# Ledger of designs, part 84: designed miniproteins, single chains, continued (3)

Each design is a single chain, and the fold is of that chain. pLDDT is the mean over its residues in the fold that is shown.

## One batch from the design tools (miniprotein)

Design m10907
Fold by ESMFold2-Fast:
Formats: sequence, structure tokens, C-alpha cells
Structure m10907 (fold): chain A 107 residues (1-107)
Amino acid sequence: DLAELEKKNEAALAKLKENHTEEELRALLEELQPLRDKLHALVDTEVASAAGQFVFWLKLKLEDGLELITKAMLESGLVPKVIEGLRKVGEEEAAKKLEELAEKLKK
């Protein structure tokens, strides 16, 4: 469910704001804008959104956020499409990290 995925991401972002300023988060989102643009050009909006959020959490090195987005992608069946989308934009390390987390969190 897309709505469930969005709600879980909002909760994870709220937790992140306790440890980071809004200015730091805005700067990272601006840095990731070219990646998000490439994803939206190559894959469905749902897949592009999930992939962009995964890379955002990965850049922040927050395992809690990575696990939350990965669980949401598993529930929505998005993991294979997100892995493919990440590889299409050259994010091989992010794709590998998602494969590892999805395997660990499958149940």
C-alpha cells in the first residue's frame, strides 16, 4: 500500500529531525535531486519515490530508516523494481545494500 509506505517514511523523517537540523536535511535533498530526476524519468513514480528515500537514508547512515523503508517496500512488492531502478541510474552500492536488507528482513 502506497499510503502505508508514505506514512512509515513520514514517521522515520520525524525521528531523523530530532538528530538533524531542517537545513541539513534540505541540503541532502537538494544534493539528491539529480538522482530523483533520473529515477522519475526511468521508472514509475512509486518506484522512484521508494528508491530516492532508500538512498536518502543510506546517505544519512541511519539503519532504522533503511530498515523502515525496506520493510515498506517488501510489503508493497517494490523491492525488485527499486533494485532495478537503482542499477539503471548507476547506484550499484545502494542496490546491493537493499538486496542485503531485503534478504535479512524477509518475513
Scores: mean pLDDT 76

Design m10908
Fold by ESMFold2-Fast:
Structure m10908 (fold): chain A 75 residues (1-75)
Amino acid sequence: MATPEELAAAQAKAEAIADRYRKENPVLASVTARVVEINGQLVVEVEAVGTPDASQDELNAVTIRLAREADAAAS
């Protein structure tokens, strides 16, 4: 079971990674990362919205990289 402090720290790390990806990847119009505790593990849920001209392949690739990095940092 994560403490409120551990959850807050993981959330801050996930949000920092999401913000960095949003700034570095023009295909992202917005990105939100949320840390949840599932079966005693901290898991990152990522919601990404692409710009109107972003290709689905580019958006998918960026979202997968973001989710993996955020999950690793929160774990």
Scores: mean pLDDT 79

Design m10909
Fold by ESMFold2-Fast:
Structure m10909 (fold): chain A 93 residues (1-93)
Amino acid sequence: SMEEKIKELAEKALEYIEKAAAYAMNGDADGAVEALRKAQEYVKELGKLSGKEEEAERAIEYLERAAEYARQGDVAGALHALGEAVKIVEEMK
């Protein structure tokens, strides 16, 4: 069903956000950025399928900020931005 597909996309996005957080905490900027790229793909699909494209765009902006913080070695900044993206994705379910 569409409802099950929306939930699955949200859960996939959250899974990759969690992986990105783990990579960032371990100082693996490349791992964090790749995980965030995957998360962005799922968030974009979620936005299109759920009709919540504005929420998806806001979540993607936070994921992009998290990637920038991770590249700079700012783990705290990355985790804060990821937390904001998580809140938006959870509300899109």
Scores: mean pLDDT 91

Design m10910
Fold by ESMFold2-Fast:
Structure m10910 (fold): chain A 59 residues (1-59)
Amino acid sequence: DLEEAAKEAEERVFAAASSLDSAAMHALLTQMSEAYKAAKERNDAEYLRREAEALLAAA
């Protein structure tokens, strides 16, 4: 569900944060926040999972 997808994305972001510089971390957090808002509006957990994967791969 969306709440579980958000928790999974948050855990992955925090794990990745230790390897990112401050600019990359800020960009990732901002984009992840926007992806979560969009997913919440759509009630689409799969959208959030796909966006999180793409954003983490780009970071």
Scores: mean pLDDT 77

Design m10911
Fold by ESMFold2-Fast:
Structure m10911 (fold): chain A 74 residues (1-74)
Amino acid sequence: SDARIAAAIARLREEGYPGDLARVREALRLAETRGRLTVADLARELQISPATASRILSALHALGILDRDGRLRP
């Protein structure tokens, strides 16, 4: 939901996430639509480098938003 995504973005901002929060928002919307994100899928869909995709997924995993398989936690 937009509210869930907004809460995640606010939390990343509070934690001082150094990357582009708009790309993180796009990644979260993709996770909600597809149920799972991989580095390769995220890099392809957002047209970003694998390094950038890996950083986004690692940040979302560290916050407990995604599990180790790239799925949204309930």
Scores: mean pLDDT 81

Design m10912
Fold by ESMFold2-Fast:
Structure m10912 (fold): chain A 108 residues (1-108)
Amino acid sequence: MTIHELEKKAKEAEKAGKYDEAVRLYDQLSIIYRPFEPEKAEELAKKSEELLVKAKRWDQLADGYDNRAKRLTGKEAVDAYRQAAEWYRKSGNTEKAEEAQKKADEVA
């Protein structure tokens, strides 16, 4: 699949309200662009996060913050783990929320 086909499918999925499909496609585009257009990759990642909020996919949004936190240190890692915990709580995933909060407390 070409980059142009991925961009077309991502936009079509977004317009159709197929947020899960749009998120998957925008995430793929972000990964593809990252080594040569990091600013565009970041915009695509933010678009994916916005669509996860619209779709109320709190678990998947929380997973994103948890994964980001693993690559960070200090206050930024603590903040990312706290965000993950908050979104897991909103999704009703109490176990993962407690795990993320514990990680935040251990890094702080």
Scores: mean pLDDT 81

Design m10913
Fold by ESMFold2-Fast:
Structure m10913 (fold): chain A 83 residues (1-83)
Amino acid sequence: SLAEQAARVAREGAEHGKRGDPEKAANYTRQAADLAEKAGHPGVAEAARGAYDSAIEAWKRGDPVKAANSAELAARAMETAAR
């Protein structure tokens, strides 16, 4: 399903963040948000877009840990919604 696809994409983003790639983490979180909206989960999509904005801001300020944490929160929310 699109919800399961959104959860997988969000999880991949979180893993990129853990490996020290905040830019990929943010971009995957944005892609997952678009998929969540198409899956009929607009609240989860809005939360993930907020996480994307936070991750991009943290990355630009040189805070990769905060960026990774934002991606992880988005992944957990999408995994819960896909169940």
Scores: mean pLDDT 83

Design m10914
Fold by ESMFold2-Fast:
Structure m10914 (fold): chain A 77 residues (1-77)
Amino acid sequence: MEEKTITLKGADGREYPITFIGPKELLEKVEEIAKKSHAGEISIQEAVLEIGRLIKEDPRLIVTEEGERSLVRLATS
């Protein structure tokens, strides 16, 4: 199990650090989603939805309480 912090940029222009704990493979998938969002390939809402699916599908991927609050805020932006 590894720990990784990714940063997502909300529609408000603010950066939100989100910390995940899990196996390297899942953390790399989360990083890829964040990179696509930063590149403008997907919307921030799509990025949050994809990350939420990873969390739902694999219980080994854990988000911190602070990170979960950030994801909810980003989803409603």
Scores: mean pLDDT 82

Design m10915
Fold by ESMFold2-Fast:
Structure m10915 (fold): chain A 86 residues (1-86)
Amino acid sequence: SVTLLPPVVSLGPDGNKRVTAKVVLSEDKPVTLEALDAASGQVITRSVSEGPTGTVTAYFPASVKEVVLRAYSDGQLLAETTVTLQ
């Protein structure tokens, strides 16, 4: 099982929006967190953890309105959430 915690959105450096997300697996296995631009589907940043807890922080310009967060392990997509940026 997987728990994707509610993402935190805040103002980052140079006026960019900062999105921080955390995932926890119930099983002791690697987890990957990706932050994607929702409009293009491009991966902006990726964090790979060797343990069951992963955290990713991504920065987006003011023109980006939505971000997709994906959590997966061993190539299996476990959770996905869309975050609205204002």
Scores: mean pLDDT 79

Design m10916
Fold by ESMFold2-Fast:
Structure m10916 (fold): chain A 68 residues (1-68)
Amino acid sequence: RTLTIKGPDLDFMKSVKSAFESLGRKVVLVEGTGETELQPEDSTLAYKDKKEFARNLVDDIEELKKLL
């Protein structure tokens, strides 16, 4: 399954892509506006900024393993 990361902060999204690819996930980056979103196949996680995502990253990775 593919994880899509959509948002305005490409440097942050590249870091997230690297982390998820290290878990064996296929990751696509889409430049956009507004909040950074993680879009697994059947769910969307939206983060207001990279700090909120980083704080919850470990818990979000474990949850995304169930969706991907």
Scores: mean pLDDT 66

Design m10917
Fold by ESMFold2-Fast:
Formats: structure tokens, sequence, C-alpha cells
Structure m10917 (fold): chain A 67 residues (1-67)
């Protein structure tokens, strides 16, 4: 299994994935537990990708940086 950064969907339907060491603006694909793309985001100035996803609260979401 690929060792990707992850976070769980919060009660508001948002996910915040920490991606330390990646430059701000890096494109990231957000994957559900089945590795399907559910959203895309970019690393913010704080080293996180934050976005809303159409997934239930508590669902695991993986962050896959796009080369």
Amino acid sequence: MRDLPFARVDAAGEVTIPLPGLPAGTRVRLLDPARRVVAEGRVDADGHVRTRVDLPAGTLVLGEPVA
C-alpha cells in the first residue's frame, strides 16, 4: 500500500490533510478509501490541503501529490 498522508472528514464535510515539506500551491488529489479521486486541492501556506468532500463524516481521505 502506498504510504500517503491522510485525514478524516469532519462533521462539516471538510477534510484537512497535513502535507509537511510540500511547497504552497502543490496540486494534490484527494482519494477515498477505494483510491477514487473525490476532489482536488492545493497545499496552502500552512502546509495543508483543505476542501469540502461529498463523503460522510469520519471517512478516511488520502492526499496524493501530483508531480
Scores: mean pLDDT 79

Design m10918
Fold by ESMFold2-Fast:
Structure m10918 (fold): chain A 70 residues (1-70)
Amino acid sequence: MNDDYINKVNQIMNDLDSGKITPTQAANQLANIAKDLNDTTLYTWAQGAADSGDPQSVKKVAQQLINKLK
């Protein structure tokens, strides 16, 4: 269900904000969700965020995933 993916994205972002995972680890987890959704564009954006290690890029990908799932 879309709610399950939204909950996963929110958990990844909570783990990132708490310092439990790195931006690169968060981006890789978001890439896996995009892959499950067959969203090649968001998968590519998530991989770019993982490569950059930029938390703001990770947050942008997470927001786009949530917007897609609403």
Scores: mean pLDDT 85

Design m10919
Fold by ESMFold2-Fast:
Structure m10919 (fold): chain A 101 residues (1-101)
Amino acid sequence: MLTREEWEADLQAFLDALDSITDEDLKATVLRNRIEAYLQALEDPSATPEQKEFALEGLEALVRHGYRNLSKEKFDELLDEILKRASPEVKERIEQVRAEA
């Protein structure tokens, strides 16, 4: 488990790594996998409130980063594909973040 500082450092390192990827399809795949990991954490009944808070904050950062670094059309297709299998609660969380991004 990560501390707040370790989690922030991990997230920043991930975002920096995304910026180094020149292949848009690879970048989209890497971003999708991390978003799915955060969504899994949010739906895990055994996850602590702190773990869910980190997952939510990470999800918000990744959605904002995706809209900045991928085309809106490409990222919308990516999110729509993730949401096809997501629970209604997860769908609502993504739509809230999209409205703010």
Scores: mean pLDDT 76

Design m10920
Fold by ESMFold2-Fast:
Structure m10920 (fold): chain A 82 residues (1-82)
Amino acid sequence: SDRLAAVMRAVAPAAQAAMALEDAALREKGINAINEAVTLAAQGDLAGAVRVLREAARELESSAPELSKALREAADTVERIA
């Protein structure tokens, strides 16, 4: 759907930030949150997608600040799509 495509575009910068991390555990945490958010969005749960992205951003704020920022920006974009 056009909405799902817009969500995929919104999370792309966060996926790129996660893939740039050398720490495999932090990278996996970021990618897992993005995948969960996309799955929720595909099911029509955009509020759930925003929640997952914001929770991951909060948890990663100290350990991966650039990924945290990208996840917050993705959540804000998804919230505007909803």
Scores: mean pLDDT 89

Design m10921
Fold by ESMFold2-Fast:
Parts: structure tokens; C-alpha cells; sequence
Structure m10921 (fold): chain A 67 residues (1-67)
């Protein structure tokens, strides 16, 4: 589902930032939608860590043709 893809993209971006010690990281996850829609979705999550330990998360969803 789109919700699962969003959660996965956020988790992957956060893990990448943590593992590399970077203040910012991005992850992308692709989801196939039901065949009737002839569409797929690409979820991109960007996580940015502030100096005060607060995180900002931005999520973008793109709907693309299947095939």
C-alpha cells in the first residue's frame, strides 16, 4: 500500500542518515497499484536532522504509468 511505502521510505531515509552520520538523507520506494489502474507509485522521503535533535520529514508521491 501507499501507506506502507511511505513508512518504509521514511525508515530507510532515517537509517541512512543515522548510519552515515549525515544531517540529511533520502530514500525512494516503488509500489505497484492494482492492475485496473494501470499505474504505479514512487514514494520519495527526505529526512533532515536539526542541531537540536528535531527531525523534519518531507514525503513526495508520484503516480506514473505502468509498463
Amino acid sequence: SIEDAIARAILEAAEAARASGAARAEARVEVDLPPERKERAVVTATVELGADGRATVRVEVEYLPRE
Scores: mean pLDDT 75

Design m10922
Fold by ESMFold2-Fast:
Structure m10922 (fold): chain A 85 residues (1-85)
Amino acid sequence: DPAEEGLRRLEEVLARSGASEEAKQTILDGVRKLIEAKTADEVNEGTGDALNGFALADKELSPEEREEVERALRDIGNYVAEKLS
């Protein structure tokens, strides 16, 4: 399951990162909303929430952690877009 794999990778990266619990939870809640999305509006809401959380976490992430989070978000987003097309 690509969405579950992406979410697991994201949880692992965030768990080892210096990001705040608020930022981590915001990203994870946004991603869960994105994975469960059935409409374009829900995709926009989940994506917005995840990106807002990522912005809050950004300064506490190493360059490598940032790349891993960006990759996970992109992979999940692509999977959801494909599923809803």
Scores: mean pLDDT 82

Design m10923
Fold by ESMFold2-Fast:
Structure m10923 (fold): chain A 79 residues (1-79)
Amino acid sequence: KLEEIGREAIKKLEEGVPVSELSELEILAAQKVAVEETLSRYEEVLANSPPEQHEKIEQRKKLLEEQLKELKEKIKELE
């Protein structure tokens, strides 16, 4: 249900609906979906990257995981 709210919000933004017309929950849900999709791709990127790049990729992944945690916390406070 929250995933559907996020995807619908992303679709509205892509169609040119202003962010100001979206609820805070819709905005946070859209951001959560985007971060989760980015994180899912990081496992493939890490597996296909040379060893010398792994440290930087893991560091960026950790930052995204922290962002996801903050988004989940904010969503929980709203609903």
Scores: mean pLDDT 79

Design m10924
Fold by ESMFold2-Fast:
Structure m10924 (fold): chain A 77 residues (1-77)
Amino acid sequence: TEDEAASLYSATSAWHRLLRPDPKVDEMLAAFGAAIDAGNLKAGAAYLRQLSEHLAQLGEDETAKRLDAIAEKLDAL
């Protein structure tokens, strides 16, 4: 849901800035937020999937799976 995506966006952004600053994560999260604000849920889902793939490459497999699941829910709306 949008609330789940917003909650994960906030938590993931804060976590990465504190523990593992990554400009690519910030870029993808900003693009996701802009897409959601514009009402473009499909673009938001696509950016969330890209973020999921990037996090999986960093070894954050569980967070990546959660983001992918939320992207599927957004794409279904």
Scores: mean pLDDT 72

Design m10925
Fold by ESMFold2-Fast:
Structure m10925 (fold): chain A 75 residues (1-75)
Amino acid sequence: MRELAQKVFDLAKKLAEMPDSTPNQLEAATYLNQAAMALLRGDVDTALSYLERALSLTEDPKIRKEIEELIEKLR
């Protein structure tokens, strides 16, 4: 869980630091932070819900792929 939570925190940081960050992408970064916190608590269902919300708001195809890979690892 801690390793996966760290990867989610890293994705949130990457998304927030992107030069063309939209309000939707910044909101997606907050959902990624919530997902990482849920993983630290061992709450996989809550983490999956936040990851799916982040995915719906994310436009960058590379970040979308990383989120999809995390969702697959948790299922």
Scores: mean pLDDT 80

Design m10926
Fold by ESMFold2-Fast:
Structure m10926 (fold): chain A 73 residues (1-73)
Amino acid sequence: SSEALKIEEEAREAFLNGSEEQKKALLEVVREWYERYAPIFGDKLEEDLSEEEKKELEEAVREAAERLREALK
């Protein structure tokens, strides 16, 4: 969606040109997302996910995006 693309662009900008604080916040969000969801999805490739697991992953990405926006304040 256009909203997801905007969040991705904001994250990329913060990672490349953001303040040290923004970069640290972004890395912390990525770390927490990985620690939370890696045990659920494991080493599964996207094509190996069921339709239900794909929806769960999409919700997880949405939650991570909301956390990222909060962290970039």
Scores: mean pLDDT 64

Design m10927
Fold by ESMFold2-Fast:
Structure m10927 (fold): chain A 67 residues (1-67)
Amino acid sequence: SLKEEYKARLEEYRARVAADTRLTPEQRNIVEARLGIMEEALETITDEEKLKKIFDFYYQGIDDILA
């Protein structure tokens, strides 16, 4: 399901953040806060199109920091 796929991707991003030694404390806090917002969205939002838009937006922002 979409929800299971997104949950798996969140776990992958958490692992990448934990392993990334280049991140400043400020960048780490921003990424972790965004992942937290996405976890909350996954629990509260039932509309798949809305969920996709939220995840696409925040994943892009996280990828920009990790690049």
Scores: mean pLDDT 81

Design m10928
Fold by ESMFold2-Fast:
Structure m10928 (fold): chain A 86 residues (1-86)
Amino acid sequence: SPEFEEARKKLVEALKNKDKEGAIQALKDLGRYIQEHGTLEDLKKLESLLTLEAAREFFKSYGVPDDEIEELAEEFIKLKKEYLDS
């Protein structure tokens, strides 16, 4: 959905800017959106983003430079673990 894609863009922007608080908030917003309005396909997309390989493909699809993809993907996995473990 457009709202889901917009929330994903906010997450990417926060991670690119090293904005930990913004990235955590964007992850919470994505989770809440899926919980309230998400389809099975949205859930599958989020689950796929929670692996390192899927995170790389996600950032690549948003036009992140190849040399930054690994750093952003690792930041995403770290924040995902922090969000779910908290």
Scores: mean pLDDT 64

Design m10929
Fold by ESMFold2-Fast:
Structure m10929 (fold): chain A 73 residues (1-73)
Amino acid sequence: MVYEVVARFPSREAAEAAKQALSKLPGVLSVELIGDTEVRVLFDPEKVSLSAVKAVIRAYGGEILEEREVPAP
């Protein structure tokens, strides 16, 4: 099972900092910058909680745009 979260940040610098922070979490599979201020995170909810991912996003000023379960490849 894989979860996807898309978040928008107030600046590209905040988005990049959040990407680095999210990438260090165990169970995060990928973190991608979408445009300049949006980040897409794929993670395994059995290894890292959705709550923990959201907490990191909020710590960097991010707004959650979308959250969903996606089929694992």
Scores: mean pLDDT 82

Design m10930
Fold by ESMFold2-Fast:
Structure m10930 (fold): chain A 92 residues (1-92)
Amino acid sequence: AAALTAEARRHLLLGGGYYGEGDLEKALEHFEEAIRLAEEAGDRRLQAAALNMLGKVYAAMGDNEKAAAAYQRALALDPSNTEAAANLAKVQ
């Protein structure tokens, strides 16, 4: 639904803002909500984008295992997500 996609995009933007400010807890919350809403909307590319951002939050927290898992999920949904591929290589 267009409304779910718009709400997922809002959470993705809010999460990005909190990530930029170093508020990793709030960034995590918003990216998790963006993933749920994108999945409900059936928007695989938006779900992958949110998973890539979730991986960046986990990497910033020092959790490279959770970061790698999030990037792998992003690539499974959107193999063309070059940022997720590059980020996965950095956390191995």
Scores: mean pLDDT 90

Design m10931
Fold by ESMFold2-Fast:
Structure m10931 (fold): chain A 86 residues (1-86)
Amino acid sequence: MSEEELEKYYKEKILNYKSGVESFDLALKKLVEAIENNDEETALKYLDFVTGALAVSEEEKEELIELLKNKKYAELFKKLVEILEK
C-alpha cells in the first residue's frame, strides 16, 4: 500500500473506533479534524488528551508528538490504532 492508502486505512479505524466513552470518541474525531485542517495547536491539545486518557508512556507520547509535527500522519494513525487495540 502507498503511504496515502495506509494513512486512509488507519484514519478510518480511528474515526470508527467506539470506546463507549463519548468524550474520548469525540476527542479522536477532533484530533483527526484538526490534522486535516492543518491546525497543529488543536491537534496537539487533543493528542495530549487522548494519550493521557490511554495512560501512554512519556516515550510513546513524545514519539506521537514528533510524528504529528513532522506530518507523518500514516505512522501516527497506525501507532494510535495499535495503542487503542491493546
Scores: mean pLDDT 83

Design m10932
Fold by ESMFold2-Fast:
Structure m10932 (fold): chain A 94 residues (1-94)
Amino acid sequence: SPPPALPERIVRDREIYEEIEKLKEKYGEEYTLKEVIERLKATPDREERAMLINALAKVLGLNTIEKKKELLEELVKAGALSEEEAEEWLKDLS
């Protein structure tokens, strides 16, 4: 298929997941969280931020609503996510 027929988002989402998984394997969960927080702060695109948050939650094994909510609260406190974005995420979890 020609490149325009393959959604760039699917390729990018997989790439981000693999990068974050490698960070966890090499440096552990705490370092991975810190690096993703810094990357989120440097990322103005909401779609790429969503991919980073989804990949981080998956890599850290955050499989409950409670754990995902705690992650969102940490991201807001760190300045990596706005309150508005966090509310949108919480609506999707409900």
Scores: mean pLDDT 78

Design m10933
Fold by ESMFold2-Fast:
Structure m10933 (fold): chain A 76 residues (1-76)
Amino acid sequence: MRRRLIVTVSDPSKIGEIIEKIKELAKEHGLKLVSAHPYGDNKIVVDVEGSEEAIEKFVEAVKKLEGVESVEVLEP
């Protein structure tokens, strides 16, 4: 299964740091990270592939990262 996430960050200067943490979390949850890149002023677009359960756990982990305000999961 593939899902797109829109991650909103509180500090745009931390986008690069948050992307690196997102990459680590994807690896920890056994997900294939298809892409992770900045979008607009304070957002990150993340495309991941894996099981639905792994994606749900990953989303909850991303929501707990320092500097993440919200995570929106887009339906396919």
Scores: mean pLDDT 84

Design m10934
Fold by ESMFold2-Fast:
Structure m10934 (fold): chain A 79 residues (1-79)
Amino acid sequence: SENYQAFLEAVKKQAEEEIAAHPEEKEILQKLLDLLENKDFAGLQEFVLALGENETFRTLTPEEIEQRLEEIGAALIKA
């Protein structure tokens, strides 16, 4: 999906900048990027819930998570 690719490129760029500013976040951000690049939305849900309580990720299915991320990518293309 072109929308998902736009989302992924934006997240990679932001993560690179965050790692440069906050090296202590590198391990968490690298794991997040690996899950997103592999489109492992079930693993992404488990990872986010393991970091802390997240009502949105608890209630969404992996398919709904993918749909939300594609919506973000579409918005980024239009902006």
Scores: mean pLDDT 80

Design m10935
Fold by ESMFold2-Fast:
Structure m10935 (fold): chain A 72 residues (1-72)
Amino acid sequence: PSREEIEKEQALALLRMATSVALLANREDPEVVEKIRALGEEYAARIEAAKTAEEAREIMLEGIRKLREISE
């Protein structure tokens, strides 16, 4: 795989890990869990559709920020 492909995969993996942690931390609140799941799926799809590693990283950072905002 190219470095760009590896970096894109890393961005996706980081978002997925952040989503999983947020889901587990908020497991007792079904409404928050649903919002986190939906956001995680949306941003994962956007990362997969990104044309460059840089775009994927930017999308990943935005997704993690939004996950944090929902979790608070």
Scores: mean pLDDT 84

Design m10936
Fold by ESMFold2-Fast:
Structure m10936 (fold): chain A 104 residues (1-104)
Amino acid sequence: MKIGKSEPKLVKAKKGETVTATAELEAGNVERVEVQVVLTELKEVDGKLYELSTTTKSYVGEEVPVEKREVDGVEVSTATGSITVTEADADLVEVEAIARGIEP
């Protein structure tokens, strides 16, 4: 099993909006990828970010679209997950994807 993590990404988003995160994993011979999306909902006050909530959504047991490409002769798989913003007071979100590659 291979594990890839995205860099956490700050995105302006409001309640009811869907945000996406994409993780890359260096994985030859990966048959299926599962993804977790971690969403931290943030309020901005005077240029500082304050955490309102953290939510994790897992796509365990669901097929995730996997895009395969080569980077410098290495096979790389990418997987994208989505999660919906829930906090009414959110100004920004930090979103991160964690991908797990399942071998045959």
Scores: mean pLDDT 74

Design m10937
Fold by ESMFold2-Fast:
Structure m10937 (fold): chain A 65 residues (1-65)
Amino acid sequence: MSKEVALITAENIRLVAEGYRGILELEGDKIVGRAPADPEHVEATERAARELGERLGKEVEVEVV
């Protein structure tokens, strides 16, 4: 397992543990966050995606689903 996949998995576990419905995925060399249209879930997912993207030096995109 790559370090990127391991860190994304750990962050997804944190989001779920804190009650958020967001998920982060690695698509190519980009981190894609997806969250339902509820502001609290979107905000948590956006923050997690941006922080992880900064740490890994990867492009970030967040989608509302």
Scores: mean pLDDT 81

Design m10938
Fold by ESMFold2-Fast:
Structure m10938 (fold): chain A 100 residues (1-100)
Amino acid sequence: DELERLMTPGALETLEKIVELGRELRENTTLNPEEQKKVEELAQQILDEMLRAGLRDTAELREIAENLAYVAVHEEEYFRAVAKLKGVSEEEIERRLAEL
């Protein structure tokens, strides 16, 4: 496929696993409206980067970008929730998320 032409085998395998995780998360989890907006914004950024890298704008590529964005936003909110439960300050949470 198009991704195989532009990515190393290891990077492609990792991408495929993340996309599959994103698909499973979309089917089994519910995001609030703010998180959904973050997914839409990040998906557009990922798509723009893929297009700059020479990939064609296709429905499949857009779906990949959306699934990647969903994983990233879900992981951020999960990390934030766990850190708050453990008594980590908002300042420390923001600092750690900025390092990711």
Scores: mean pLDDT 70

Design m10939
Fold by ESMFold2-Fast:
Structure m10939 (fold): chain A 68 residues (1-68)
Amino acid sequence: SVEEIINEVKSKAEELVSQGKSKRQVALETIKYLWELIDKNKLSKEEEMEVRSQTSSYLTELFDKRDA
């Protein structure tokens, strides 16, 4: 489901942050993972737009709390 994909993407971003990855590296690897999930799960265009939008918003909010 869209919810499951969003949760997986958020978990990936949080994992990368906990590993001490740079902001740029976290963004790049998280976006790469998102596209892999979109392709693997054969998401519709509507579902793709939703997960992309939520991922972008989440990364922006995550980086506003950047201390790691």
Scores: mean pLDDT 80

Design m10940
Fold by ESMFold2-Fast:
Structure m10940 (fold): chain A 74 residues (1-74)
Amino acid sequence: MMEEVIEEQVEKVREKGRELGLSEEEIEALADELRSLLLNKKKVDPNITKEEIEEIAENYIEMAEIEAEARRRE
């Protein structure tokens, strides 16, 4: 089911946030944002594939890593 794929990606962003040393509040904010993004993509395109969901999630996680690195420099 697509919901299982979405939750799997959300769990991956939580693990990445922990690796980056983010606070629990920041990790949950990223998780909620990713879940909303993926659910919205499915709503706009009901035929969206598992591969497309995974690719969107990978791009989001990469962006979150870049933002975390930028904050550490301030």
Scores: mean pLDDT 80

Design m10941
Fold by ESMFold2-Fast:
Structure m10941 (fold): chain A 89 residues (1-89)
Amino acid sequence: SAEAAAEELRAELLESGVSEETAEALRAAVLGDLDYLSHLPPWQQRTIVASAEIWLALRTGSLSLEELQERDRALLEELAPEVEELLAQ
């Protein structure tokens, strides 16, 4: 279940030395608790939610590593014009 996956994620993050605040934020994101994230900047909220969704999808088998690699490539292609503009400065 999503609740069990969220608790497992939190435990693994804490064991890896991640702060309690960051571990709780990712757990809350997996459970869809966006109110917990409301105090963070929008870009950080999006990053945490995306990271939690990818982790949950990989953990439940809804997303393969091959599909993740394709999504990363698509995201880089989408962001490439903005990155090129920044580097041109």
Scores: mean pLDDT 63

